# Designed miniproteins, single chains, continued (4), part 63

Each design is a single chain, and the fold is of that chain. pLDDT is the mean over its residues in the fold that is shown.

## One batch from the design tools (miniprotein)

Design m14313
Fold by ESMFold2-Fast:
Structure m14313 (fold): chain A 66 residues (1-66)
Amino acid sequence: LSPNEFLQRVGELLKRYKASEEEKKLAEEAAFAALSGDFDRARELVESIKNEELREELLRLLEEYE
């Protein structure tokens, strides 16, 4: 999975689940943490997302990218 494809898939998940501005901010910060190799921080940020399905899908995407 390329960095560009990873970011695009994050954006598609946020759109699909109608993420709030707070959830978008958490996902964006998590995506940039993952791009810098900080997967522990990325998972911590994603685990703070209130939407259970969005959280689960983002965690799976992080595992695929790692």
Scores: mean pLDDT 86

Design m14314
Fold by ESMFold2-Fast:
Structure m14314 (fold): chain A 65 residues (1-65)
Amino acid sequence: MSKEELRKKIREMLAKGVEPPLELLKEYTVLSLEEAGLDPEEAREALAKARNNEEVERLAVRLLT
């Protein structure tokens, strides 16, 4: 799946009030962190420990700070 396709799919799910699958949200977050200048492999390793969507968001915010 391309970066743009993944972004579109996640945004459509959120707009409909549907929670994205955890693995899909992790991939989308890695791509967003990469755009912010983080190493995608390091970001993926950090997010691998997240057990739910709330933990993914919390870890992403922490990595950007």
Scores: mean pLDDT 78

Design m14315
Fold by ESMFold2-Fast:
Structure m14315 (fold): chain A 74 residues (1-74)
Amino acid sequence: SDQEVLDLISKLIEAIVNGDLEKAEKILNELAEKLGLSEEQLKKLRELIKEAVASDKDTRVRLLQRISSMLMDS
């Protein structure tokens, strides 16, 4: 359901903010199954997540918005 996807996106954002890459990967894989993400999309999302975790607060907000948009547009 759309609500289930939104809940998972919220949990993904929380994991990224907390620097929990293992939890972020688990949630991303669940989203990939629910949304039917391609390997190409999944690879791009993994790179954006790694960048977001490593970035400063302002850059992270922009990357999180991009990640959320990519998932919601799937």
Scores: mean pLDDT 86

Design m14316
Fold by ESMFold2-Fast:
Structure m14316 (fold): chain A 63 residues (1-63)
Amino acid sequence: MMSAEEIAERLRELGLDEETARRAAEAIAVSGKKDPRAAGVGLGAAAHDLGRPEEARRWTAEG
């Protein structure tokens, strides 16, 4: 599972500021401890909610 730091870096790539990305990453990482798919789902949902389809597309193309 991705660490909270790795999730925060991905969220910053999606256009979130560092403080918001860190807070969201901590929540996603806690969920990911019980479900390893939670990090991917959380990142996709965050990109969609932020209206950042370009960043979301780059993330999915990377995987």
Scores: mean pLDDT 66

Design m14317
Fold by ESMFold2-Fast:
Structure m14317 (fold): chain A 73 residues (1-73)
Amino acid sequence: SLQAELDAGALIVKAAVDLVIARKYPLSDEDIKRIEKTIKELEEARARTPSPELQAGLEQMIEDLKKIIEEAK
């Protein structure tokens, strides 16, 4: 659906911003919780998205954010 595609696109942008910030600064506990919530939202969007291109983009963002959280611990 159009709404699912728009939601997925918005989450990719949000994830990209978090990724840029995380590469520049140490993550606080609040930052980690925010990123974990974003990962969950991206995983839900991936499950709803039939587009292979959007699924690939969502999966890449999920993995990049998971790596950032793991490196911050």
Scores: mean pLDDT 78

Design m14318
Fold by ESMFold2-Fast:
Structure m14318 (fold): chain A 88 residues (1-88)
Amino acid sequence: MSEEELEKIEKAVAELAADPGVTIKIEGNTVTITHADDPAARRAMGELYLLLLSIPSADVKLEGNTLTITLKDDEDGKKILEIFKKYA
């Protein structure tokens, strides 16, 4: 994973974390993001979902208002998890 990809992920996570209708929950290597059906948050979650789909260390599922991310215990997965921990 490139530094540019990490920066894009951090930007998307920071944007979601800034939304008062968004909840980010971390349980081990699983990150759950839920929004209050806000169009801006829905768009930001969709962009994060598409970005993470291209990363082999991330398994992502988007269901309604909830994005579930399961990260592998590898270098790239650990880097992504640290970004979520910074904003959760």
Scores: mean pLDDT 83

Design m14319
Fold by ESMFold2-Fast:
Order: C-alpha cells, then sequence, then structure tokens
Structure m14319 (fold): chain A 85 residues (1-85)
C-alpha cells in the first residue's frame, strides 16, 4: 500500500529504497507519471541506485517512450559498471 511507503519516507526522508518501493506501488496501480516521479526521487537521494534506473526504464517502456526507456537502461548498466570498477 502506498500509505505504508509514505510513512516510511516521513520517518526517514533520505530512504532511497522507500522511494523506489513507492514508485513500484504507483507502477502497479498504472500511475506511471507518479511512478516516474518517485523513482527519480530515489535516484536524487542515491545516485548509485541502479535498481531505480532500471525501474524507470520499465515505466517509460510502459508509457511507450522507448527512447527514454533505453536511456535509463543504459544509465543503469553504466552505473553498475562504475560501481564495480
Amino acid sequence: MIDKYLEEIKKDPNNSIAYNQLGDEYYNQGDYDKSIEYYKKAIELDPNNSAAYGNLSVVYKKKGDEEKAEEYLKKSLELHEKKNK
């Protein structure tokens, strides 16, 4: 439930994982615009959150934005490479 993750964010506003989970909940409800907003917030809090980049790719693909989907997938992969370098 969205309310659960909103309460987690209120308790720890720097919790990138909670923002990513909130993005997942909006995605599951079909609210792709809200999903994108929360995945982007997860990335703002943790620029190394490769999972949030991957999730953004999936959401943009669902919106029919193949170009943005590929850009975020590429960023997810590049971030993973930089992290393990």
Scores: mean pLDDT 79

Design m14320
Fold by ESMFold2-Fast:
Structure m14320 (fold): chain A 91 residues (1-91)
Amino acid sequence: VSENGSLEQGEMSVTKDLTLTKKSQLSLTVTSGDGSLNLLVKDKATGEIVLNQTVAKGETASVTLEPGEYSYLVTGVSGHNEYTLSAVEVD
């Protein structure tokens, strides 16, 4: 997965499914903005929240995930922010 986005306060991305066949690091980086974004990641099999982190410009929220099925949601907490989100396989 690799995506770029822009969210204002109160906006949410559509909740997205993420199926991982290999161990991967999921990362959200706020590349520009005057506020903050939240990244929420859930394990779909257990319903457990595996990441719930708020980040501002120049910060990165990341979690290493084992193979499985997940969902994620990006929320605009404050201001107007641009972000990149990626899932990169790790050895």
Scores: mean pLDDT 82

Design m14321
Fold by ESMFold2-Fast:
Structure m14321 (fold): chain A 63 residues (1-63)
Amino acid sequence: DPKEELKRIIEELYKEGFISKETYEKMLANIDSLDEETLRRRVREMRDFLDAYRKGKELLEKQ
């Protein structure tokens, strides 16, 4: 389910400290208004964003 997957990714971004609680709440509120194609696109973009953030953090921790 792309809605549940997007919610999970947004929660991970918030727990990692990448987005504020205000941004997190706004993003969650907007999910229910998005069409299926937009949801799938957002899932991909947010996952790429989370992966890039985590990779950058790990690279810095190795230094």
Scores: mean pLDDT 77

Design m14322
Fold by ESMFold2-Fast:
Structure m14322 (fold): chain A 77 residues (1-77)
Amino acid sequence: MDLQKTLEDLIREAERLEEQAEELRKQGDPRAVVLYELAADLYDQAAKLAMSLGDLELAQELYARSEELRKKAQEFK
């Protein structure tokens, strides 16, 4: 129960930060880089937790999202 809730909370916070980063990116604000990196870190943590819970498909999806956001952060720098 607690681990599943933690996973859901991590994904929700990562999605919130990603949405904020996208809004800043639309404005050309380089602060978007910090939020993309924070969201990527949360997706990476969520992916590791999903893997520990045996949800390999979700873990793979979350790792892919993390990599995508790190790439967006690098392209903005």
Scores: mean pLDDT 85

Design m14323
Fold by ESMFold2-Fast:
Structure m14323 (fold): chain A 58 residues (1-58)
Amino acid sequence: SAAEKEALKEEIERAGVRAVLAGADPAAVSALAQEAIRKVEEGDFEGARALLAELEAL
């Protein structure tokens, strides 16, 4: 749904910001966040959540 896509994108964006503030490489964070958002747009929520988990682990 549109609401689920927006919620997941917000989670990805927040995770990216947190990773950068924690000292992660901004280029690596940007690359992961962009791929995760692309997965959301494609409807691949499982793939998007896997990339979100990688962002949260940085």
Scores: mean pLDDT 86

Design m14324
Fold by ESMFold2-Fast:
Structure m14324 (fold): chain A 98 residues (1-98)
Amino acid sequence: PSRQEIEDEINAAMAKMIAHLMAKYAEKLSAEEIAEMVKRIEELLEEIKDPELRKEALEAAIEALTTVAAKAEAAGDAEKAAIARAGVERFTARLEEL
């Protein structure tokens, strides 16, 4: 594998890990912290050149943010829910353009 292929796998794995932890600990994270994690995922996605790995990372981020939105809505956290829903919309649009 090329250096780029290795970097793509690392970036995809990191994006998926951040998405997983964001969903798992959604109730412990502030709206600002969720926004920062979404931004980190976006930065990692930009570095992934392989469209298949980018697709997998986008799908993981969408699933995680859907979970965050559901948990935030159940807790009455409108700000966190809005950030998560905006993230789902943005990542879904990126997935469709892939």
Scores: mean pLDDT 88

Design m14325
Fold by ESMFold2-Fast:
Structure m14325 (fold): chain A 61 residues (1-61)
Amino acid sequence: KLVSLEAARNLLGVGLDFELKMAEEALKTGSEEKAEERRKEAEGLREAKEALEEEIERLKA
């Protein structure tokens, strides 16, 4: 169980980095709407990652 949750947390971290990178690329190409969409996706991934980190710590206790 823990290793699966840790893997999911790591995958969310990769997705978060990707969305933030895409948001910066969108800003460089002049698409503020696409940048906002990417930042909203990143926020969701960040929250999911934090929730999984809390669950992992709870299970380790």
Scores: mean pLDDT 80

Design m14326
Fold by ESMFold2-Fast:
Structure m14326 (fold): chain A 58 residues (1-58)
Amino acid sequence: SEAEELAKKAYEAGKAGDREAAAKYGQQGSNAGLQSGDEKAAREAEGMAVRGLIEGGA
């Protein structure tokens, strides 16, 4: 889904240390999940951004 693709982008951006991109993709993924009625996917997108940043040393 769009939310899943955005979650992956958020994670990769976070791992690369790009805090702005991680936040942007995490928020976009959350919005996409909510619009599709998939609250779990929305929450996962936010979690992936945070996980990427932690693993990237943020």
Scores: mean pLDDT 81

Design m14327
Fold by ESMFold2-Fast:
Structure m14327 (fold): chain A 80 residues (1-80)
Amino acid sequence: MVIEIETLDGKIVKVEVPEKIKGEEFAKKVTEAIKDYSDLSEEDILVGLINAGIDPEEEQDAKKIGEAINKMLELLRKNL
């Protein structure tokens, strides 16, 4: 499936993932997709997931993980 990630700069980046993916693998794919638009590391994305109540080792629902990442990025944009 395709998940749309809105970067800190407000750009939409499309990330292709299976419907079931580990949070850690998803975070890596997002980090690679947004590397030209953000200085966020894979570790920053993982910490954001944990703060959103997502366990990156246990959660495998790509839609739920993608929603949590977008919520984290929205909060970061509001605090810049």
Scores: mean pLDDT 78

Design m14328
Fold by ESMFold2-Fast:
Structure m14328 (fold): chain A 70 residues (1-70)
Amino acid sequence: MSVSQVRQQVYNLLQQMQNDGLISSDQQQTMRQRVDQMVSQSTTDDDARQVLQRRYNTMQQIYDSRRRQR
């Protein structure tokens, strides 16, 4: 999977979290900027994908956990 595809998956997850009310629009924008910064700081495409995948997995776990809390 390309860096752009993984980055798009992270963006889609952030949008989903915002739509579900778990984060604000401002928080989503801040998180997107942080993701872009992390990609820009990566020295290789492999490093960028690894960083994005770790971020995605962490956010997915948080999202799933919060969706199931009652």
Scores: mean pLDDT 78

Design m14329
Fold by ESMFold2-Fast:
Structure m14329 (fold): chain A 65 residues (1-65)
Amino acid sequence: SGEEIAQEVVEKFSEEIQKLNDEQAELVREALRLIQQGKFDEAIELLEKAGLKKIVDFVKEKLEE
């Protein structure tokens, strides 16, 4: 589910998320909200704008399971 994917992102990337600037952190928060709602394409777009390729790749891989 989207809620499970959002939780796994927070757990796997906790240290990286803590090091983000305010703009990137806001984009990640909105992307996680969109993932929880099943709006994966919009979430991926926000993560790409934040420059978080590793998180983008992880979300895409989880959607193929």
Scores: mean pLDDT 84

Design m14330
Fold by ESMFold2-Fast:
Structure m14330 (fold): chain A 80 residues (1-80)
Amino acid sequence: KLKEFLDKAEKRLETASDEEAQQILTRVLAAAMAHLPKEKQEKLSKVAQEYYRDYFEGKITVKEAARKVLEELKKIIDEL
């Protein structure tokens, strides 16, 4: 069920604007925090913080940050 949600999020992100990408990222992170065990939540939070730092430094866009977080979340789920 969570994997299906992430697959839909990835498809939406492909054509999303920066504003839409931010909304997708917010919803994906909220769903992940509700469904993942604590250890996996901590790993995802660390990765998200790294991408937000790069965003603040102007190195990546919101859309790029969202893609990277979604990719990492899919890897975490596949390891469960």
Scores: mean pLDDT 76

Design m14331
Fold by ESMFold2-Fast:
Structure m14331 (fold): chain A 82 residues (1-82)
Amino acid sequence: SLREEAEKLIKETLEAIRKGDKEKAKELIPQVEKLAKELEERGDLKTAADAYGVTGRAYEFLGDLEKAKEYHKKAAELVKKL
């Protein structure tokens, strides 16, 4: 399912951050972003919030603090609706 794909991709992104794998994180970010938007549009706000949160963490890891702030804000807004 879309949710299972997102959960797997979230786990892979967190693992890349944990390992310090900058190239893998860059590769995974656009995939996580796409799934987060699709989950939000389908009403799976919990998994969408998790995906946006991980996207924010990945951007922090890459030093893009403006993008990180943007995605953490999106995640927080969705969590308020849970």
Scores: mean pLDDT 87

Design m14332
Fold by ESMFold2-Fast:
Structure m14332 (fold): chain A 69 residues (1-69)
Amino acid sequence: MKEEILKKIYELAREAGYLAMSDPERAQKLLEEAERLVKIAESLGYGDEAQKARDEGLLAGYAEAQAAR
């Protein structure tokens, strides 16, 4: 369902953002999986919402990593 895909995109992007500085290879793989789901969402007509979920997730993960130092 749409909501499940959006949630998974957000969670994958959030983990990628969190790991971006400490484990960039793992972060890249997570972000690539999120991007694959975004492309699926685009083909289903909710690409804008999927891109927003990815971007918000990534920023949240990055912010959490910065707060943890």
Scores: mean pLDDT 85

Design m14333
Fold by ESMFold2-Fast:
Structure m14333 (fold): chain A 92 residues (1-92)
Amino acid sequence: SAEEAAKKARELMLKATPEETRYASISAAVQLIRFGLVDEARKVVEYGEKGDNEAAAKAIEEAILKLSDEQAKRVLDAVKSGIESARLLKKL
């Protein structure tokens, strides 16, 4: 469900480092733009760039709750992918 996806995305963001939060926010924002949530995507990127984990987590949760279950899952998967990308790049 969108509610379950929103909850999982928020929990992942709150546990993320500032860099993981930045990558997750950008990745999520790309999906939000594809689904027509451009203003929500802009807000998510702004909080992510500042490393504001709590604000980014809340903004992503609120955005996901506006989406269908399928779209919500795509945003959650993007959050997970962004965190993984940040972790892999840290090995360089």
Scores: mean pLDDT 89

Design m14334
Fold by ESMFold2-Fast:
Structure m14334 (fold): chain A 90 residues (1-90)
Amino acid sequence: SLEEFLERLGELEERLVAAVEAAREAIAAGDADAALAALDEARAELERLRALLEENRHLFSEEQYQQMLGKLRLGEEVIEALRREAEALR
């Protein structure tokens, strides 16, 4: 249902945000290994979000679906940029 979808979406978004914040904190502390581990978790949550959107594609208009895909792409770019920052700490 839409309600079940929104609940699951919220859970995954909270986990993604927490993982990205953990990565930023680790980068600020100079801890490359902790940052990379947090970014691996962020990537896993992002892939779960993508799967959830694909499974529930029928709940959206084409425009809504494309907007959500755009947000996922921005999330991927943020994770990639943070990964480069973490690797530079090595």
Scores: mean pLDDT 88

Design m14335
Fold by ESMFold2-Fast:
Structure m14335 (fold): chain A 87 residues (1-87)
Amino acid sequence: RTTVTTKEGDYLFIAAGGKGGVLVLAIALGGKAPKGTVGGGDASGEESGVHTVIIELDDGKKFEAEVEVKVENGVATVVSLRAKLIE
């Protein structure tokens, strides 16, 4: 999990690994953006390394998430997660 602070409020990013890939979710925590605004994206589960996921939230904000993935025995594990606003 990571939290990104912007002028419009804070956003929580959650990445979860599994068989076949990684899911990244973004949730607005409040501020000027409506609390509970959600977006998501998928990262490749086929290759270890750093994958970039672009997430667009329901309020139109876009984030670039960098997820570091380790793939072992067909299962993706999240090693690190970073996110930043790109608009």
Scores: mean pLDDT 68

Design m14336
Fold by ESMFold2-Fast:
Structure m14336 (fold): chain A 76 residues (1-76)
Amino acid sequence: MEEERREKAIEYLEEAVRALEAGDREAAIEYLRKAAEEYPEIKSILDRIIEQIREGADPGIVISLVNMVIGIIKSE
């Protein structure tokens, strides 16, 4: 079910935000990968966010990007 996959993706994205707030970049990447598996339509956006985390982007910027993706999914 599309809605169930969307709900799981949002849950994983929210977990990724919590991990980033805690400074756990590895856990954040894992949650972003799980979100992309549940909702493949956002995979390209999440892959880019994961790359930014790996490149050492500011956590606040990354959190803003993840929250933007959550907003996009919720608008569907």
Scores: mean pLDDT 83

Design m14337
Fold by ESMFold2-Fast:
Structure m14337 (fold): chain A 66 residues (1-66)
Amino acid sequence: KILEETKKKLRELLDPQTAESFEKGLEEAEKKGTLVEALKIGAKVLEDLGYKEAAEVLKEAAERLE
């Protein structure tokens, strides 16, 4: 449920192609059991790209799953 909520927020904050790319990456990470690590890495990538609100969404999701 946290992943679904995170995906919806990304669709609101990012362009469709960027949102889809991150959604697929997070889904694959969930299947591999590395979701928290992927959320932390994704948050840093989004922060560096200037998507500060989207980065915060991923950071909060990682903290909620720890």
Scores: mean pLDDT 83

Design m14338
Fold by ESMFold2-Fast:
Order: structure tokens, then sequence, then C-alpha cells
Structure m14338 (fold): chain A 97 residues (1-97)
């Protein structure tokens, strides 16, 4: 089950995270997985976002993390999760990387 594998990778990533970028990317992965569980996003799209976010965390990739955050913020606004979208946008804008 890909959802179970990505959830496992998220838990492992949380233990190994060391940078703000890694923590932020793991948060994005967790949100994407949560959106699948709540039925707010197509499973295939949610799994794609979670996988991309986990890869960004594993590689400490700031630019890919920004790209995923922007895409996820738009999705959150489309599904009515405005407060969560605003929190992600504000957290990123205040971060030093």
Amino acid sequence: NELEELSRRLREGAKNAKTPTQYFALMLAGIALNLIQEGLIEEEKGLELARRALEAAENNDEEKTKEIAKELIEILREVGEFDLADMIENAWNKSTF
C-alpha cells in the first residue's frame, strides 16, 4: 500500500530532519496524506504531492519545497482549507533558509 509506505517514510524523515527546509517539506507531505484520508483530494494527486515532498525533505531541497508548498496552498484554498493555506504561506514567508 503506497499510502502506508509514504506514512512510514514521513515518520522516518521526522526522526532524521535537521533543517527548517526538511521540517517544512515533511509538514507538506503530512498535509497531502491527510487530504487523501479526508477525501479532499484525488488519491493519485495526493500521493504524488506526498512523494515529491518526502523527496524534497530527503534531499534538503529548498526550491522543490517552495514549488510543492505553492501547489498545496492553491489546492487547500480550492477545498476550503483557507486557514491552513494561510498558515503554510505565512510560515514559509517568515522562514530563514
Scores: mean pLDDT 84

Design m14339
Fold by ESMFold2-Fast:
Parts: sequence; structure tokens; C-alpha cells
Structure m14339 (fold): chain A 65 residues (1-65)
Amino acid sequence: SSFEVVKATGERLFAAGDYEGAAVAYHMAAELRPDDAEVWRNLGLAYERLGLHEKAAEAYARAEA
């Protein structure tokens, strides 16, 4: 599915240290499945690596909802 492709892309980019690319991919995955807590957590982790602490907190809140 498109969700699994963009999620896998986010994981690959994160592993490569491309945190901005990972955040874009995870954000797309979260739009496709907004109830997937793992994707919101991974988006938060990518934002933390970018120093975007408020965006990270928002993503984590979505994961815990």
C-alpha cells in the first residue's frame, strides 16, 4: 500500500540521518493513517533530531491519543 511505502521510506531516511526527509515521509504516512501511533512517534523522533521540540511534542501527543 502507499502507506507502507511512505512509512518504509521514512524509516530508511531516518536511518540515513536525513531527518527532514524522514519527517516529510512520516507526515505523509500519518495523513494516510492518522490512528497509527507508531508513525506519530516516529514523526516526533524525527522532529526532535531537527530541534523542532514543539512539533515533536504535538506528534507525541497524537501518538498517545
Scores: mean pLDDT 88

Design m14340
Fold by ESMFold2-Fast:
Structure m14340 (fold): chain A 92 residues (1-92)
Amino acid sequence: AERARAMARAAAEGGLRVLDALAARDAAAVRAALEALRDRLVALAPEEEREAIREALAADAEAAVAAAEGGTLSDEELERGRAELRAALAAL
């Protein structure tokens, strides 16, 4: 399952970049990080899964940009997200 491991690693590494942009309250950086994550996951995915990945990440991008602009995301939520993604990377 080398592809599954590569996709999980890409998702965790990309997610950490999104959380860093969210912590900076930089909506443009959040969008750029999510677009880079989308492109990486699509490149790794089987053809039949690519559209589902694009759709899921498009929804996540709009929610994440709104959270960055609204300033509603707490430091505790960001730390939890980082801890979960670091644990996922360590398990790979």
Scores: mean pLDDT 81

Design m14341
Fold by ESMFold2-Fast:
Structure m14341 (fold): chain A 60 residues (1-60)
Amino acid sequence: SEAEERLKKEKEAGKERLEKGIPLENEEILREIGEKLREIGDAIDAGIKQGDLSAGLPSK
C-alpha cells in the first residue's frame, strides 16, 4: 500500500516534468549512452583479465 503510493507519486512527478517540456527523447539518449558505457566497461574488463594486449587501458 505504502510502496504503491510512492510509485504513483514518482509517476506523477515524472509526468509533470514531461508536461514542463522535458523531451522524452533525451531520456532515450541517456539510456543508450549508459548501455554503451556498460559495453565498453565489460570489454575493458575482459581485456584486463586476459592481460595479453590490454596494457595501456584507462585506469580501471
Scores: mean pLDDT 64

Design m14342
Fold by ESMFold2-Fast:
Structure m14342 (fold): chain A 70 residues (1-70)
Amino acid sequence: SRKEELLKRIVKLRDEAIELYHEGKISEEEYKKIMKKLQEAADAVYEGKLEEAEKLIEEAEKEIEKLKKE
């Protein structure tokens, strides 16, 4: 289902953010910002706001990609 796919994407992005933080590639503030956005995305999925959740996931993906290039 769309809900299951969105939750799977959130888990993958959380894992990526955790790895980047543990490797010292992102700051604690950048890590917290990403984790907060992914929590907001998960909340949106549980509330059935799937379009909002997808937008938040895409924003987190863009932040992670930006940080990988800096």
Scores: mean pLDDT 86

Design m14343
Fold by ESMFold2-Fast:
Structure m14343 (fold): chain A 66 residues (1-66)
Amino acid sequence: MTAEEYLLLGEDYLRKGDFEKAVEWYKKAIELDPNNADAYRNLAIAYEKLGKTEEAQKWREKAKEI
């Protein structure tokens, strides 16, 4: 699978409310393409939905550096 395919899977799970799986797929997207700012922003949203506010802030800041 490509980074884009993992990003789309993460978005699908985010829409379905499966935030834990969304986190897993966005992390895989970042592993294949660490310069994918969209994956970092969406990972932060998924962490926010899980109540992991500190993790969400960390990934939002990383997205700004790309």
Scores: mean pLDDT 83

Design m14344
Fold by ESMFold2-Fast:
Structure m14344 (fold): chain A 79 residues (1-79)
Amino acid sequence: ALDQVQSHLDQARQLADQGDEDGAILHIGQAAAVALANPDVGEEAVRGLRELADHAESLGLTHVATTARVAAREVERHG
């Protein structure tokens, strides 16, 4: 589960770096879905999603950053 979350977050970061906002958002959603199904990885997923949000914000990708922050809040609320 943790490896799956990390894989999706890594893919989201790569897509964000390429300017593929839709692809980044899809992988953020997949990382959150895995974390919600596996509460034991919730804290690690929240950390990774918040780091991704900060990274996306640094790139000016406001929608990606907002999506990652919302996903982190949802995982934190349900973990």
Scores: mean pLDDT 85

Design m14345
Fold by ESMFold2-Fast:
Parts: C-alpha cells; sequence; structure tokens
Structure m14345 (fold): chain A 75 residues (1-75)
C-alpha cells in the first residue's frame, strides 16, 4: 500500500500547487501520482481529471483532451 499512500500525497501536493497557480509543477506531481497508482494496479479518474485541468490551464489543449478521454474511459 506504500504506492497508494505516496500517490495520495503527490495528488494532494499537486492540488495545493494548482491552487497556488503553479500549473507546471502541479502537472509533474499529478503525473507522479498517476504512475504510482498504476504500479499499485489502481486507476483514479480524479487524478486523471486533475491532470487534464492543469494542462488546460497551461494551454496544452491536446494533452488536456487526452487525459480527459482516459478519465472518461476508466469511469
Amino acid sequence: DSEIAAADLYLALGNVLEKQGKFEEAVEWYKKAIELYRKAGVVDPVALENLARAYEKLGKTEEAQKWRDEAERVR
């Protein structure tokens, strides 16, 4: 369960950074959270949606759409 616990922490850190307008840093921590969830055999659509939203804030519309599609697929 260490991967899930770390992923939850990274997701929370990404949320704090996003609230501070640090979207580039938020993207990196959301990606790390998603990777750890994957290692644990878990897919969290909320983490995928948060990553998509952060990419949208950066103007990276194609990346944002990709992650929104993944989030929709796993619901």
Scores: mean pLDDT 84

Design m14346
Fold by ESMFold2-Fast:
Structure m14346 (fold): chain A 55 residues (1-55)
Amino acid sequence: GEKEKEELKKKLVELILELAKRQPLSKEEIYEEVAKKLGISKETARRLYEEYLTE
């Protein structure tokens, strides 16, 4: 539902910000880390990144 989408977006943004603080990562590495942390596919992580955060 919309609440799940909003929660997923929030987690995605928080994870990307955390990764950016530690070390610059390639897009592929960001997608893999987000996918693992959120329990989603790498393809879904990529689509969410493109939808909410411009590459």
Scores: mean pLDDT 72

Design m14347
Fold by ESMFold2-Fast:
Structure m14347 (fold): chain A 74 residues (1-74)
Amino acid sequence: SEADRVEAEIRAYAAEQIEKYKLSPAARATFEAFLEQLLAVARSLLAQGVAPEEVLAQAKDAIDHVMNYLRARE
């Protein structure tokens, strides 16, 4: 489904960011908890008819923001 594709792409992008920035175990756990909440929001937006490309762009922006936040607090 379109939702499955968007979820897979969000998870793949998140995995790339974790590998790129080598987060500590604690920061990684915080990020993974955030990711599950982000995926729930993404699924809700898709169910409401928001365009998949818009949901994906917003999810990537949110991931970038949280990654920058976690890196700044290390």
Scores: mean pLDDT 86

Design m14348
Fold by ESMFold2-Fast:
Structure m14348 (fold): chain A 79 residues (1-79)
Amino acid sequence: KKFTKEELIEAFKKFDKDGDGKIAISEVQNVFVSLGQIPPQSFFDLVDEIDTDKDGKINYVELVERMSTNDDFKDLIKE
């Protein structure tokens, strides 16, 4: 079923081992697995857009906000 933005942020926080507000790209798949979800193909393009420093980490609050405005995630995120 659909998740709120707050529920998704909490799921990402669980994998934020450094407490810096960022998650490793390699851990992103584990977040979706923990939610019982398969990310759409466009998700990885969105992750690459957000990783402007190309350090392999992304700001997950920004990620969730961008997901909430993207039609590909309308079946995952509820308002």
Scores: mean pLDDT 73

Design m14349
Fold by ESMFold2-Fast:
Structure m14349 (fold): chain A 60 residues (1-60)
Amino acid sequence: MDELIEQLKEAMKAVDYAKANSLLKEARSTLPYEDVGKLQDAMAEESLRIARKKLAERKA
């Protein structure tokens, strides 16, 4: 699970949405709902972090 979260975060940082979506789709097919929820939460946190960084750069 942690390895999958790390791969998802790395894809998000690389702006590789195709890879991020592929990882999430595979997780939805193979993992319990709770584990998929953890992946979705990690993806949402990374998206929020990127948004906050952009906002901070504007406020600089």
Scores: mean pLDDT 74

